# Designs tried in a protein design run: designed miniproteins, single chains, continued (3). Part 96

Each design is a single chain, and the fold is of that chain. pLDDT is the mean over its residues in the fold that is shown.

## One batch from the design tools (miniprotein)

Design m11536
Fold by ESMFold2-Fast:
Structure m11536 (fold): chain A 60 residues (1-60)
Amino acid sequence: DEIKKLEEQEKFLEEALKELEKAREKASPEEKPILEKAVEEQKELLEETKNALNYLKKKE
């Protein structure tokens, strides 16, 4: 089931995003910019996954 695979991917990406946000909060000033970029990239992947799920769930 492709929907189940994407739901698992969404959950994985959400957990990865939470870990990146925690790392960003604990990071040195030197590391914060790279972690902020990683957080933004992860958010983009998560949005793409959510959009794919919405399209599949709405298509009959």
Scores: mean pLDDT 80

Design m11537
Fold by ESMFold2-Fast:
Structure m11537 (fold): chain A 74 residues (1-74)
Amino acid sequence: AAPPPQEVVDAVYERALPEAVQAFLRHKDDPEAGEREAAKIARQAAVELGHPDYATQIAGIVVERARAEVEALE
């Protein structure tokens, strides 16, 4: 499958990123739990915005970006 359109990625990113970052911060002692919760937040945002077909791909993008932002806080 082709990558999701950038406009869809941007919309999900704006909705999900703050909560995804907080998920990693809440689970600092369990990075896998933080990643799972961030992915869940991103997938739900994609579904709510009408893009369930891109949910898994966009979740990966949001999770990687949230992780990078948390690492930048150190």
Scores: mean pLDDT 81

Design m11538
Fold by ESMFold2-Fast:
Structure m11538 (fold): chain A 62 residues (1-62)
Amino acid sequence: SLEELLAGLSPEQREAVRKIAEALNIIGDEVPKILKYLKEGKFDEADKIAQEANEKAREVLK
């Protein structure tokens, strides 16, 4: 399980995993919107949402 994996990590590694998980959750929440716009041929709207999600995820990893 994720909890068992985290228990074997150092505090610094656990914090890194937590930040990565948060960043992935930010991206994952926006994926359905991106896919919807791609299916509708709205590539500019899809790209904008992808860029915004990437920027938010990048801030979490700092």
Scores: mean pLDDT 80

Design m11539
Fold by ESMFold2-Fast:
Structure m11539 (fold): chain A 67 residues (1-67)
Amino acid sequence: SQRKADEAVQKVSDHLARLSGTHDAVDALTETSRWARQQGRQSTDPVVSDELNRISDQLDRGADALR
């Protein structure tokens, strides 16, 4: 459901915020992207999987832009 997708995106945001306290921006974005993509692969909800893959791709582009 869209609500579960929104909750999954919030968890990704929380994960990024946690890593940003101890990592540089590129590492925080890259690690969060890897985690989000793994969560998407483990999800049985296609809306959740699609949204997590979308945000993972955006995090990867953000990391690449900062290099």
Scores: mean pLDDT 82

Design m11540
Fold by ESMFold2-Fast:
Structure m11540 (fold): chain A 57 residues (1-57)
Amino acid sequence: MPLPSLKAVNAAGEALLEEGQVDERGIERAVERARETPGVSEEDVESVRRALERNRS
C-alpha cells in the first residue's frame, strides 16, 4: 500500500485538530482539505481516507 505524502498527512491533521475527534465528519473534513492541497494526488487522498476510517472512534 502506498503511504500518503507528508503534504496530505499535514493537511488532514490540521482538519482533524479543528474537529477534535476522528468521526465521520472529521474524516470528510480531513479528506476535503487533503484534496484541496496542491501536490496531493488522488492516491494520496484515498490513502488518507483509508487510514482515518481504520482509526475512526
Scores: mean pLDDT 72

Design m11541
Fold by ESMFold2-Fast:
Parts: sequence; C-alpha cells; structure tokens
Structure m11541 (fold): chain A 86 residues (1-86)
Amino acid sequence: MTVIITFEGLDAAQKEQLLAEAAALAAQGYKVQVTVDGDTVTITIGNLTVAQEIGLVLRAIGLELDGADVKIEINGDVTTITVHFP
C-alpha cells in the first residue's frame, strides 16, 4: 500500500522536523519520496503493510490535538492524508 501525506502551512522548524522524519523512514528501508514546495511538504511512502499504514494514520490523527486540521482519504490502494497547520 502507498501513503501520501501532504503538510501545508509549515514554518521552517516544522519543515526541518518532517524532513528528518522522512530521512529516518528511508534509513529503515521504506521507499520514501519527499517534495518541498514553499510551505508545503509532501511525503510519499510505498510498500507499506496494513499495520504500518494504520500507524501513520493514527499519528496523523494525533496532529489534530496540536491544532492542525487533518483530512484522510482512501482511494484504492492509496491513502492520502492532508494536514493544514493554523
């Protein structure tokens, strides 16, 4: 399965944190692709198990507790998570 996570409205510190997390996932052997466009970071993670996908979805839901707006969409074998920071 593939998860696409788009983070919007990021400051510089939030971008650095997300890039570090993406690098950590790649170091663990995940197929990770990162695109940075202004205040938006998109992370694409391929070849996930169902358990790994659930873990990422739960982590994204946790971001709403910090004031972010989170939207989750499932389209076939692709899960898209969009996070908007205030």
Scores: mean pLDDT 74

Design m11542
Fold by ESMFold2-Fast:
Structure m11542 (fold): chain A 113 residues (1-113)
Amino acid sequence: SAAQLAEAEALVEETVAKARELIEQFLAGKISAEQLEEGLLELVEETVEKLRNSGLSPEDVIAFLVRLAGALSELTQEALARITDPAKAAQLERVTLRVLERIAAAIAEVRAA
């Protein structure tokens, strides 16, 4: 329904905003790369669970997960442009790859169901 699509859109937007906040805390040195990975994976798991339980079609769930992956990739590119420390940049790239791999696994799970 239109209401379910609107709720899913709002959920993805909220997840992206929370991911941005975690990345900003990492850039400020307030959290470690490990804490960033844990926080982002927790956000992704919660978002996947909510989307799968939303009553949306599998195709719509996959479309929102693809959008989430795209938004996280954009956040990472924006953050990388501001990092001067190559080691910190490499940490962010590794965390992002692991998070994107979890989203890809969720898409595969939805397709298999």
Scores: mean pLDDT 91

Design m11543
Fold by ESMFold2-Fast:
Structure m11543 (fold): chain A 62 residues (1-62)
Amino acid sequence: MTPEEAKARLDALVAGTDPRDSMTLEELQAALEARGKRLVRGPAWTVDGEVAPASYYFEDIP
């Protein structure tokens, strides 16, 4: 699984919109840890006067 695919699946899980991917957050975390990656919560921000929700991204485990 690529980092982009993992992020897309996480975003779908957070949105609760893709029943095809029955991967749990714990399973996603285990897969990312096996790759030496971890999830980081990005900051919430305002874009064009609308509050954007916090996003997640991946970073290398030290």
Scores: mean pLDDT 58

Design m11544
Fold by ESMFold2-Fast:
Order: structure tokens, then C-alpha cells, then sequence
Structure m11544 (fold): chain A 97 residues (1-97)
């Protein structure tokens, strides 16, 4: 559907932005946490594309991924929270279209 395509595009943009944060990180432990978050987001994308999960389930799994990343990499709390907010705002726009 058009909504699914727009959501997948938003997920791709989110994945690229979290990957960029991982590449900027100078701390190996933080970089590993952010890379793990990227892999979780990629899995959410594949599960959505294959029909294993709904758009709403994908949204919840993205939130859970970010909550865990913020917990384990609190120095990136503000950056991760901003990215999550932008994604959720975009999700609400897609849902209303």
C-alpha cells in the first residue's frame, strides 16, 4: 500500500540516521549499541515487508528499540529521542494521509 511504502521510506531514513550516529561514535561500546539498534530496525523493516508484522506493530518495535538504545547509550539520549520524535511525527502524518 502507499502508506506502507511511505512508512518503509521513513524507516530507511531512520536507519541511515542511526547508522550515521554509530559512525560518529568514538566509544566502541556505544558504537556497538547503536549498530545493534540499526540491525533491529533492519529486521523490523524486513518483517513489515514480508507481512509478519503490521505497521502499528512496527511502530511499537521501533519505540522499544530506541528505549533500549537510550538506556544502554544515555550519552546519545537527546539525539536518539529527537530521531524517535521525528519518526513518530512522520508516522502520524502517514497514518492521516
Amino acid sequence: SKKEEEFLKALDELIERVQALAEKSTDPETQAVLREAVERLKKIKEDLKSGKITIEQARLEVVETFVEAIRRAPQYRDELAALLKEFLDKFEEIKKS
Scores: mean pLDDT 86

Design m11545
Fold by ESMFold2-Fast:
Structure m11545 (fold): chain A 93 residues (1-93)
Amino acid sequence: SKEEEEKIRKKALEFIKEAIKEGVKSREEILEKARKEYSEEEIKKIEELLEPHEEIADKLIEVGIELDIEFVEEGKKVVLSEEERKALEERKK
């Protein structure tokens, strides 16, 4: 069902956003946190959502920026909001 897939996707996306806000530094740390609370099916969806943005997500986690991550389409990159871009520039040395 598309509705069930979308529900799992939204839950996975919100989890990734919260993990990044909490200062998780890598894709592996996000997955380890997910394994404590989520089912195998939900963890697999989180892995799928992180795959196309793996390198970018790790860099943004390192900077400690609050992200608005959209994994809407395969191959789409993480897009920073205007507020997030401003926060990144303010923290840039």
Scores: mean pLDDT 59

Design m11546
Fold by ESMFold2-Fast:
Structure m11546 (fold): chain A 75 residues (1-75)
Amino acid sequence: EEEALERARRHVKEAIRAFLNGDYETAIKHAEEAIAAAPDSPYARLAKGLLAVVYYEKGDFEKARELLEEIQRLA
């Protein structure tokens, strides 16, 4: 799990960097990769939060809401 967590952490960092640069496509890609690397981790929860913000900024309010509901299920 250590390698998976490190991979997820790296993807979260890249997703945040892309988001801050306004590169929403790259932010989505890295956030999804972080979730795939460690689905039941704090990094996956953070990545889902970032995805919700990105989809909201893109005007996809339904997808943003779905992601926020998923986060509520992650303990």
Scores: mean pLDDT 83

Design m11547
Fold by ESMFold2-Fast:
Structure m11547 (fold): chain A 61 residues (1-61)
Amino acid sequence: SAAIASLSERERAVAKLIAAGFSHEAIADALGISRATVSKLTRRIMEKLGLSSREELAAAF
């Protein structure tokens, strides 16, 4: 969708891992970034996609 296309490569990677059920810790380890960065990216992804929760993001895939 156009909304998913608005995500950066890093945001798209995080979104896919969240949809797959990974924790923020596991995502941080997989992408080589901090848990704080994962949290920030998750919030930005939610804002871009118009979602209010991590569970809604997971359900969108």
Scores: mean pLDDT 79

Design m11548
Fold by ESMFold2-Fast:
Structure m11548 (fold): chain A 96 residues (1-96)
Amino acid sequence: MSGNAEEAKELAKKAKELAKQGKGEEGGRLAAEAGSAAAYAAETGSDSPEEAEEAAKLAAEAGVLAMKVGDRKGVSSGAGGAIAGVGAAFLARLKA
Protein backbone atom coordinates (compact mmCIF):
# COMPACT_ATOMS: atom_id res chain seq x y z
CA MET A 1 0.00 0.00 0.00
CA SER A 2 1.17 3.55 -0.67
CA GLY A 3 2.57 5.45 2.31
CA ASN A 4 4.81 2.64 3.65
CA ALA A 5 7.93 4.74 3.06
CA GLU A 6 6.26 7.74 4.74
CA GLU A 7 5.38 5.62 7.80
CA ALA A 8 8.97 4.34 7.96
CA LYS A 9 10.30 7.92 7.81
CA GLU A 10 7.99 8.99 10.65
CA LEU A 11 9.10 6.03 12.80
CA ALA A 12 12.77 6.79 12.08
CA LYS A 13 12.32 10.47 12.96
CA LYS A 14 10.62 9.56 16.26
CA ALA A 15 13.36 6.99 16.98
CA LYS A 16 16.05 9.64 16.42
CA GLU A 17 14.26 12.07 18.77
CA LEU A 18 14.02 9.39 21.49
CA ALA A 19 17.72 8.57 21.12
CA LYS A 20 18.61 12.27 21.46
CA GLN A 21 16.59 12.30 24.72
CA GLY A 22 18.73 9.42 26.07
CA LYS A 23 16.01 6.79 25.51
CA GLY A 24 18.23 4.34 23.66
CA GLU A 25 16.03 1.25 24.15
CA GLU A 26 12.86 2.95 22.85
CA GLY A 27 14.78 4.71 20.07
CA GLY A 28 16.49 1.49 18.99
CA ARG A 29 13.23 -0.46 18.94
CA LEU A 30 11.50 2.18 16.78
CA ALA A 31 14.55 2.33 14.47
CA ALA A 32 14.24 -1.43 13.91
CA GLU A 33 10.51 -1.02 13.17
CA ALA A 34 11.34 1.82 10.75
CA GLY A 35 13.91 -0.38 8.98
CA SER A 36 11.38 -3.20 8.60
CA ALA A 37 8.76 -0.76 7.23
CA ALA A 38 11.32 0.63 4.74
CA ALA A 39 12.22 -2.91 3.62
CA TYR A 40 8.51 -3.66 3.14
CA ALA A 41 8.09 -0.48 1.05
CA ALA A 42 11.09 -1.45 -1.11
CA GLU A 43 9.98 -5.10 -1.47
CA THR A 44 6.32 -4.42 -2.37
CA GLY A 45 7.07 -1.52 -4.73
CA SER A 46 4.18 0.45 -3.21
CA ASP A 47 6.46 3.52 -3.02
CA SER A 48 9.22 4.77 -5.33
CA PRO A 49 12.64 3.12 -4.84
CA GLU A 50 14.05 6.56 -4.00
CA GLU A 51 11.49 7.10 -1.21
CA ALA A 52 12.11 3.61 0.20
CA GLU A 53 15.90 4.18 0.13
CA GLU A 54 15.54 7.54 1.92
CA ALA A 55 13.37 5.94 4.63
CA ALA A 56 15.86 3.08 5.00
CA LYS A 57 18.80 5.48 5.41
CA LEU A 58 16.92 7.42 8.10
CA ALA A 59 16.16 4.16 9.95
CA ALA A 60 19.84 3.15 9.86
CA GLU A 61 20.87 6.61 11.12
CA ALA A 62 18.37 6.39 14.01
CA GLY A 63 19.65 2.92 14.92
CA VAL A 64 23.26 4.14 15.08
CA LEU A 65 22.17 7.10 17.21
CA ALA A 66 20.37 4.76 19.64
CA MET A 67 23.57 2.68 19.97
CA LYS A 68 25.51 5.86 20.87
CA VAL A 69 23.26 6.45 23.92
CA GLY A 70 25.26 3.63 25.52
CA ASP A 71 22.67 1.65 27.47
CA ARG A 72 22.77 -2.14 26.91
CA LYS A 73 19.24 -2.45 25.49
CA GLY A 74 19.74 0.63 23.31
CA VAL A 75 22.93 -0.86 21.85
CA SER A 76 21.14 -4.15 21.04
CA SER A 77 17.98 -2.57 19.59
CA GLY A 78 19.94 0.17 17.83
CA ALA A 79 22.19 -2.37 16.13
CA GLY A 80 19.09 -4.21 14.90
CA GLY A 81 17.70 -0.93 13.56
CA ALA A 82 20.96 -0.04 11.80
CA ILE A 83 21.21 -3.48 10.17
CA ALA A 84 17.55 -3.43 9.08
CA GLY A 85 17.94 0.08 7.64
CA VAL A 86 21.11 -0.79 5.70
CA GLY A 87 19.50 -3.96 4.32
CA ALA A 88 16.38 -2.03 3.28
CA ALA A 89 18.54 0.60 1.53
CA PHE A 90 20.28 -2.08 -0.53
CA LEU A 91 16.91 -3.65 -1.40
CA ALA A 92 15.61 -0.26 -2.57
CA ARG A 93 18.76 0.26 -4.69
CA LEU A 94 18.26 -3.14 -6.34
CA LYS A 95 14.64 -2.20 -7.15
CA ALA A 96 15.66 1.14 -8.66
Scores: mean pLDDT 77

Design m11549
Fold by ESMFold2-Fast:
Structure m11549 (fold): chain A 76 residues (1-76)
Amino acid sequence: MEVIEAESLEEAVEKLREEVAKTGISLAVIYVNGERVGLLTPGGVVSSDAAVEEALRPVAEEAVPGPKSLEIRIRP
């Protein structure tokens, strides 16, 4: 599982969009300040944080199924 670190939700969206553009993904696990807040799969995102879910929904819709799994760590 590849780890991507971001200092803001906006940076996390940008980095995840870049990774999705390179290859198909199976899932991305989302952490904010060390707490797991959500999961993104191709076509869908579910999060306990509504702002995270809303921001990542377009990225999930752009994602294609594939073998790569990601961990997104947001530490603002």
Scores: mean pLDDT 82

Design m11550
Fold by ESMFold2-Fast:
Structure m11550 (fold): chain A 69 residues (1-69)
Amino acid sequence: EEALKAIAEAADRMAPNATVEALQHLGRAYEAAKAGDYETAIEHVRRAAELSGDFEAGDEAIKALEKAK
């Protein structure tokens, strides 16, 4: 729940400046987190943050995912 919300908030925050690749990584992170694969979700969030340059939104989502593990 908290992890999924954090990914959705990161996606909303990144969306105005995100590349298609960054948005695809956020989508993959959301699906991985739904499946309970938090390690894969964290990797995809990191990649989305790198591509979008929004490390603050990425870090918030990663913290929520780490707590969910």
Scores: mean pLDDT 80

Design m11551
Fold by ESMFold2-Fast:
Structure m11551 (fold): chain A 57 residues (1-57)
Amino acid sequence: SKKEAEKLYEEGKKAFEKEDYETAVELYNKALELDPENVEALGNKAEALKKILEKKK
């Protein structure tokens, strides 16, 4: 489960790097469901949500 959370977190980071912020949020949410204590995923989710709000035109 924790290794699965790490994989989802890494996939979320890759989506974020590609500026696919909506996919990044979904992947970070799945990672946090498996590992709620992943503060890095929580922070990156917040940043992705901020990017969505700024770029949604």
Scores: mean pLDDT 82

Design m11552
Fold by ESMFold2-Fast:
Structure m11552 (fold): chain A 93 residues (1-93)
Amino acid sequence: GAGAAAGGAAGGRAGAEAAARGAGATSGAAGALAAIGETLTGALASGIPFEDLPAGGRAGLEGGVAGGLAAADGDAAAGVAAGEAGAAAGAAG
């Protein structure tokens, strides 16, 4: 519900902030792709198509992707935390 969407948005924001810093400092395309791929693999393994995700789940995926980009820049702890927050919000929705 609404709480899940809010949590996903917060996780997405934190991840986006970290990703924006990373994009400006250094590009780690391979690391970013690996982190994003892992996030997407988890989502696909759940068997839920992206377009069928509730708003919270979609926000959670956005947070996971942004967190993956942050992790690729070497801010792995912040990236994981942001991605986990987004994923938790998605699961709750």
Scores: mean pLDDT 51

Design m11553
Fold by ESMFold2-Fast:
Structure m11553 (fold): chain A 71 residues (1-71)
Amino acid sequence: SAAAARAEAEARAGQLGQEARDKYIPTVKKLEEAIKNNDQKAVEEAIEELRKLGVTDEQIENLKLGIEWFN
């Protein structure tokens, strides 16, 4: 679920430090909204921002699956 994906994401963000956490949750929400709106460009932009925050490809894939499952 999206909630489970967000919980996993939050746990990983904690490992990156407080500054990264401040940006991480808003970016995950942007990804969630982009997927809900079927906005492919916004999805790609949110993924790039997550990569800039040090989120791994595996974590991004898990987030996408959880969000799609929620929708």
Scores: mean pLDDT 75

Design m11554
Fold by ESMFold2-Fast:
Structure m11554 (fold): chain A 68 residues (1-68)
Amino acid sequence: MEKEKVLEEVRKETEKRAKEAGLSEEETKALVAAAESLATDLMENENASPEEVIAGVKVLVDSFLKSL
């Protein structure tokens, strides 16, 4: 999976989950930005596979939603 495709999947899935959780547009944008930032860091600095990036983002999103 190409970097751009991973970021697109992260954005779409995070946005979907945020909306399902009832977050505002501003909260959704903030969560998507955090997820994209983590995905970029994992791909560029940790040499993570697409699967590892998606798993890491899922943990971030799950943690954020549980803290509400």
Scores: mean pLDDT 80

Design m11555
Fold by ESMFold2-Fast:
Structure m11555 (fold): chain A 86 residues (1-86)
Amino acid sequence: LSKEMEIEIKEAMVRMWIGIAKLLASQGKYEAAEEAIKMAAKLAEEMYPEDKERSLKLLKEIAKLAKELGLEEAAKYAEERLKKLE
């Protein structure tokens, strides 16, 4: 796989985990939703060396979503990742 294909796959995986987190939260499965957000944040952070702008944009989106869903632990996790990279 090329680096560009790898980054596209990682972004797709991040967006998949975001979708899973939204679905789980809508079902009241908040613990599982937090784990899904943490997975999305971890994958977004892994994109940083190849695409800093995309990585930071995704981390900001993930942190905002976690706050909107009331997932305090996952929001803190994503914010700490974002702060470390900025």
Scores: mean pLDDT 85

Design m11556
Fold by ESMFold2-Fast:
Structure m11556 (fold): chain A 100 residues (1-100)
Amino acid sequence: SEKARRALEKLQEAIDLAATHLDQKTAEKVLRRALELALRLMSVTEDKESILEAIGLALRAIGELIDLELNPNTKPTDEEALKKAEEALREAERLIRELE
């Protein structure tokens, strides 16, 4: 499904931005939301490839959350990156709702 693929791309973008450009607390919020949306995408798609990719993104989000706990990042949040991450999460949620 094109919508599932686009949702996966938006979730990956949010995870990448959180891992590289956001402070620990803000990154945790973005990663937790991306994990939630990846799990929702798994529940609404019947496409095996999209399910496996959503599992991969969920595992990546968990890994990044663990890394933040073990290796705290004191880097300040890039406000532009935060806006892009939040926009990506909103688009992913919209696409997932359209698959439901």
Scores: mean pLDDT 85

Design m11557
Fold by ESMFold2-Fast:
Structure m11557 (fold): chain A 55 residues (1-55)
Amino acid sequence: EAEEAAERAAKEVAAREGAAALTPENIAQRMVELGVPEAEARRAAERLYARARTA
């Protein structure tokens, strides 16, 4: 559920600002703009980003 919202937000961020903008911070911010509570958005965004293991 929250993971789906994070993937959707990530796609929108990438489409609008480019793949370089794909960070947990930007994904969480987009999720909040879409109506997801900040705590849920942050957790889901971090989980999605952890899969990439770029940091």
Scores: mean pLDDT 74

Design m11558
Fold by ESMFold2-Fast:
Structure m11558 (fold): chain A 94 residues (1-94)
Amino acid sequence: GKVKITVTVKLAEPVPEEKLAEAGKKAASFVGEVLSAEAKFDEKTKEATITVVVKGEIPKELAPKVAEAVAFLLKVELEEYAKVLDISAKAEVI
């Protein structure tokens, strides 16, 4: 099975999409094997969307817990580059 985790982050300063994807991959690696990591940054809103896919058999009931854990770990990684003003995440079993 696979889990798709989408994190939306509002940042005080621009962060390169490559660094956002690296941070997402590192954060998600604590919950499972990372199969892909992608990031998009909108300079007008200063909002980043980070999408990671993790290999694992995670019950749908635990998807919110996985999202919460990845968001927490990602915030720690991102604060090395810029202040995190807001963060939210969702996880989908695929």
Scores: mean pLDDT 85

Design m11559
Fold by ESMFold2-Fast:
Structure m11559 (fold): chain A 76 residues (1-76)
Amino acid sequence: DPLKKAEEAEKAGNYLEAAVYYAIQANRFESQGDYEKAAELYRKAAEALRKAGNTVGAEQFDKIAEELKKKYEEKK
């Protein structure tokens, strides 16, 4: 379970590993069309990357989350 692995990595202070697992789970929800859950997990991956000192990677995940938010806010 990538989400559980991400949470365990955060508790251990392994923020880069946490970001990877959050991104894996986000990608799975995105592939299933669950853009709302995918966006939330990409935001968690961005937060973990900021804690790891990777601001550029965090900004990229924030951008993906924002684009997915536009998709799930679509009335159709």
Scores: mean pLDDT 83

Design m11560
Fold by ESMFold2-Fast:
Structure m11560 (fold): chain A 82 residues (1-82)
Amino acid sequence: MEEIKKIKLEGLINIGMRKIIEGVLKVSLKKNPVLSEEEKKEVEKLKKQIEELEKEVEKYIEELEKKEAYEEAEEVRKELEA
């Protein structure tokens, strides 16, 4: 039970971080639609961070499913898709 809660929480934390990074990117691009070469590199770094966070979330979902915590896995998946 406790272990399942920890895995779910870590998944939700990674989803929260992804949403924050996506939000920052959207605001930054809206305020400065013409990016410098340096800003383009930072955007690419943030996009890679989003991809890494999504991979970590998928790993946590898989761990929850292996522990037969299907409801918790589904909650994390719904948050990832939202």
Scores: mean pLDDT 78

Design m11561
Fold by ESMFold2-Fast:
Structure m11561 (fold): chain A 98 residues (1-98)
Amino acid sequence: HMKEKIKKAAEEGIKTLRDAGDQAVAESKQGRQRLLDTGKKVVERFKELSPEIGEEVGKALGEGDNKMLRTDPVTGIREATDIMIEGLKKAAEKEIEK
């Protein structure tokens, strides 16, 4: 069922983003690229599964990137990770409710 695939992909995407965020924090300024690359892979996966979720996660990726450019590297990476995870959760929940 499509809803089960979306739920599983969202759970995996959330874990992937959280793990990448933790690694990115340890890497400081260089971590921004790791988080962006990971976010792009999550967006690409969801574009194939649900274009609507892919679009919303893409917006969250853009918001997170702007946050990293405006804040110190550690705080920016943590906040960007939270923005991306929250965006994915909300987009997935909306699609599952259909």
Scores: mean pLDDT 82

Design m11562
Fold by ESMFold2-Fast:
Structure m11562 (fold): chain A 68 residues (1-68)
Amino acid sequence: SPEDEILQGALKIVEESLKAGKSPSEAMLEAVDYALAQARRLDLPREVLVKVLGEVHFYGEEKEKEAK
């Protein structure tokens, strides 16, 4: 589904940004920017976008705890 594809892409951006030496917060911002751009392009319902952003936020928080 478009939701799953966007989520997969956003989580991949988090992982690639972390591997590039960016902080978890910076990685999350890049993933959020990607998710917002894709949601606008595909005209996704607000509920779907909110769910994707929530998953990205949770993943980023877990990575931040691992880095500390």
Scores: mean pLDDT 79

Design m11563
Fold by ESMFold2-Fast:
Structure m11563 (fold): chain A 55 residues (1-55)
Amino acid sequence: MSAEELAAKAREAIAAGDYETAQNYAVLLAARQGNVALAQELGDELRRAMAANGV
């Protein structure tokens, strides 16, 4: 999968409230694609979504 495809899947998971799946895609971006900046952006989006839902 491309970095953009992984990011899109992570954002879909965040929107669905599937934070575990979203975190897994963010980790794959950092670990396999080397795109640490995009992984950090997704991590920030995930943290904001979790905070908004009281998690």
Scores: mean pLDDT 77

Design m11564
Fold by ESMFold2-Fast:
Structure m11564 (fold): chain A 63 residues (1-63)
Amino acid sequence: STIEEAEKKLKEGKYEEAKKLAVKYLGENSPKAGEPLDEDRQRALKLAGEAEHKLMEEEKKKE
């Protein structure tokens, strides 16, 4: 699945690809208004955030 692929990319240090995949999953699986977040969407949000944080750290090291 897209989430599993994003997690694999994150573990491989491919943070840009991991973020792209997580964001893609969230865009394709947007929650309906009034519906609670399921575990898969929660996981994708966490992956996107972690990938973004690691990308920011890489940018800081280059500055």
Scores: mean pLDDT 74

Design m11565
Fold by ESMFold2-Fast:
Structure m11565 (fold): chain A 66 residues (1-66)
Amino acid sequence: SEAELLLRIALHELSRLTGESEEEIRAWLAELLKQSRDEAVAALSRRAGLSRRSAANVLDIFERAL
């Protein structure tokens, strides 16, 4: 699916930006989804150096691919 393709691209890019493995990032994103959306967006933005808009888009892609 398109969501799965976009997720693979996002995980690869987040791995490059953070130095963490794609598996570790996937697990972390799953934990972030247990928090409020605002908290999840802020945490991802801070950790990966993304804008809040880009962080929100990544979380949306991850949810659609579940």
Scores: mean pLDDT 86

Design m11566
Fold by ESMFold2-Fast:
Structure m11566 (fold): chain A 90 residues (1-90)
Amino acid sequence: SVEEAFRAMAESAAALIRKDPSRAADATRAFALGAARLGVSPEALKEGLKMLGDVDAKGTAEGAREAIPSLSPEQAEAAKEVAEEFEKKI
């Protein structure tokens, strides 16, 4: 159920970004902070962020970087890796 909830959160965030790209960075930051509070693995966080980045690379990279100071060291590393990947695609 936690895995299904996390997947639903990622899909909902992606849908929101597709509908309103101006909110991509804010939606990505909120998603990353929410995922961290749920205690999701760094791998799950990375997968969710990649889903968002496939919709909007720039906003996802910005939002992921903004979330880093509030994440665990392992989650921060995952967020940083995704941000670096999508920054190269911009």
Scores: mean pLDDT 83

Design m11567
Fold by ESMFold2-Fast:
Structure m11567 (fold): chain A 68 residues (1-68)
Amino acid sequence: MSFEEVREEVVRRVREWLEANPDASDAEIEAAVSRIVGELAREHALTPAQTLAVTNAALAEADRWRAA
């Protein structure tokens, strides 16, 4: 899996989690993002820079969901 595919997978899993948990608090969203990013970063041996990039993508997805 390429870095871009990992980034897309992180965003997909975050979106699916948010859809399943529409009443989630900010703290619960942050915990879910941290868990999803951590799992995929470990599985795909992401560098610190790549981990930061996928974390930012995941948080941007959560922000878009909260603003909707």
Scores: mean pLDDT 82

Design m11568
Fold by ESMFold2-Fast:
Structure m11568 (fold): chain A 88 residues (1-88)
Amino acid sequence: GFSAVSVSLPEHTGKTLKGKVVDIQEIDGDLYAVIEVEGKKYLVPVQYIKGVVPEKAAQELKVGMEVEFFVPPEDEAEAEEKAVEELK
């Protein structure tokens, strides 16, 4: 089949949340920010944080900073939920 004439970017399909950075962790060589939104903590890959270049994330992200980030797509969100369940 042919592709649709309209193209959606990841930004269009993802929900954007705003929260406070409470921790920064490195897991298997990837940098993650622990972001608190309305009392709940999310483990977010730094590449999903808006306006932050991954190479500069360690310099630009600080504990106590407010950031906006993309909620991953459903398949990736399931993987993150499994990681959060394992951390419980």
Scores: mean pLDDT 63

Design m11569
Fold by ESMFold2-Fast:
Structure m11569 (fold): chain A 68 residues (1-68)
Amino acid sequence: MAEKERLLERARELTLQGIEALEKKKYEEAIRLFTEALRLYREAEGEEAGLKTVETAIRLSKELLEKS
C-alpha cells in the first residue's frame, strides 16, 4: 500500500518536472523525466489516466525534439 502511494507521488512529481522542461524547450530532459514517470506508473500497477498522460507527453516531446 505505502509503496504504491510513494511510486504514484514520485511519478506525478516527475511528470510536473517534465512539463516544466517541455515549457523551457528542454525536450531531451522532458523525455527523460516522462520516461522515468512511466516506469514508476507501470511499477505501481498504476492509474490508467496517469500512464496515458505520460505516454502522450513522451510522444509529443519526441515530435518537438525532432523538429528542433
Scores: mean pLDDT 81

Design m11570
Fold by ESMFold2-Fast:
Structure m11570 (fold): chain A 76 residues (1-76)
Amino acid sequence: MAEELYKKGIEAYKKGDYVKAGQYFYRAGLVFYENGDYEKAAEYFKMAADAFRKAGLTGSANYYEILAKKFEEKAK
């Protein structure tokens, strides 16, 4: 469930494992996207982008920021 993915993402983020945190957050975002919850999908993709940016994965961070913006447009 998305709540479990979020919890694991937060634990990884607090531990400094930003790559793993980003992976959990984008997976949670995909669950919300599949359920049609574009607002939460965008929120979780932004969290993934932040985590990947802290990990030094700028390309992945930019990709998920763009993806989050597209889902924000769908949520309107």
Scores: mean pLDDT 83

Design m11571
Fold by ESMFold2-Fast:
Order: sequence, then C-alpha cells, then structure tokens
Structure m11571 (fold): chain A 64 residues (1-64)
Amino acid sequence: SLEAEVKRALADMYLAIGDILESKGRYEEAARVYEKASQLYTEAGDVEGANEARKKAEELRKKA
C-alpha cells in the first residue's frame, strides 16, 4: 500500500540519519534514531529492514 511505502521511505531516511550520527561518534543519538527506523520498518511490514535497524541500535548501545 502507499501508506506502507511512505513509512518505509521514512524509515530509510531515519536509517541514513543514524548512519551519519554513528560516523560522528554520536552513538546514543544514532541508537535512538535506528530504533525509530526499526519501528517504521515494522509498521511498513519490512521485517528485514526492522531487524537490521534494531541490530544497529543494539551494537551502538554497547559503545555508548
């Protein structure tokens, strides 16, 4: 559906923001943004994207 496509696109944007924050060493902020991306991927029905974003958040919390 268009709604799911919009949510996935929004999730992709949050994932990109998380990647930028991670590259700057802002691990706690990046983890929170990845969690938001994971939630949006879940709402869009993208299980793979949700799992990827969640794993990124978990790994960064180990560094924060």
Scores: mean pLDDT 86

Design m11572
Fold by ESMFold2-Fast:
Structure m11572 (fold): chain A 96 residues (1-96)
Amino acid sequence: MKEEAIKRLQEEAKKAAEAARNGDFDTMLKELVEFIKAADELAELVEDPETRRKIANLTVAAVIGAIGAMLEGRYDEAAKLLEQTAEEIVKLAKES
């Protein structure tokens, strides 16, 4: 169900963001893999191909941005990016 996929995405984003805030790069990378899987699962439940593409693009941008921010020691920025991107993906999925 779409609601289950949304919940999983929110839970994985929270875990990745918490790891980022703690400066735990290895744990964040592990949780980013689960975040990507959750986003892909949610995208497959969206019928509109354009919305699916937007979800995929947001996911990739957030992963790259979070890794970049972490490498520069901007832990809070990495965490906020992951949380804000998850909220945007959820909004797109609910409107589809």
Scores: mean pLDDT 88

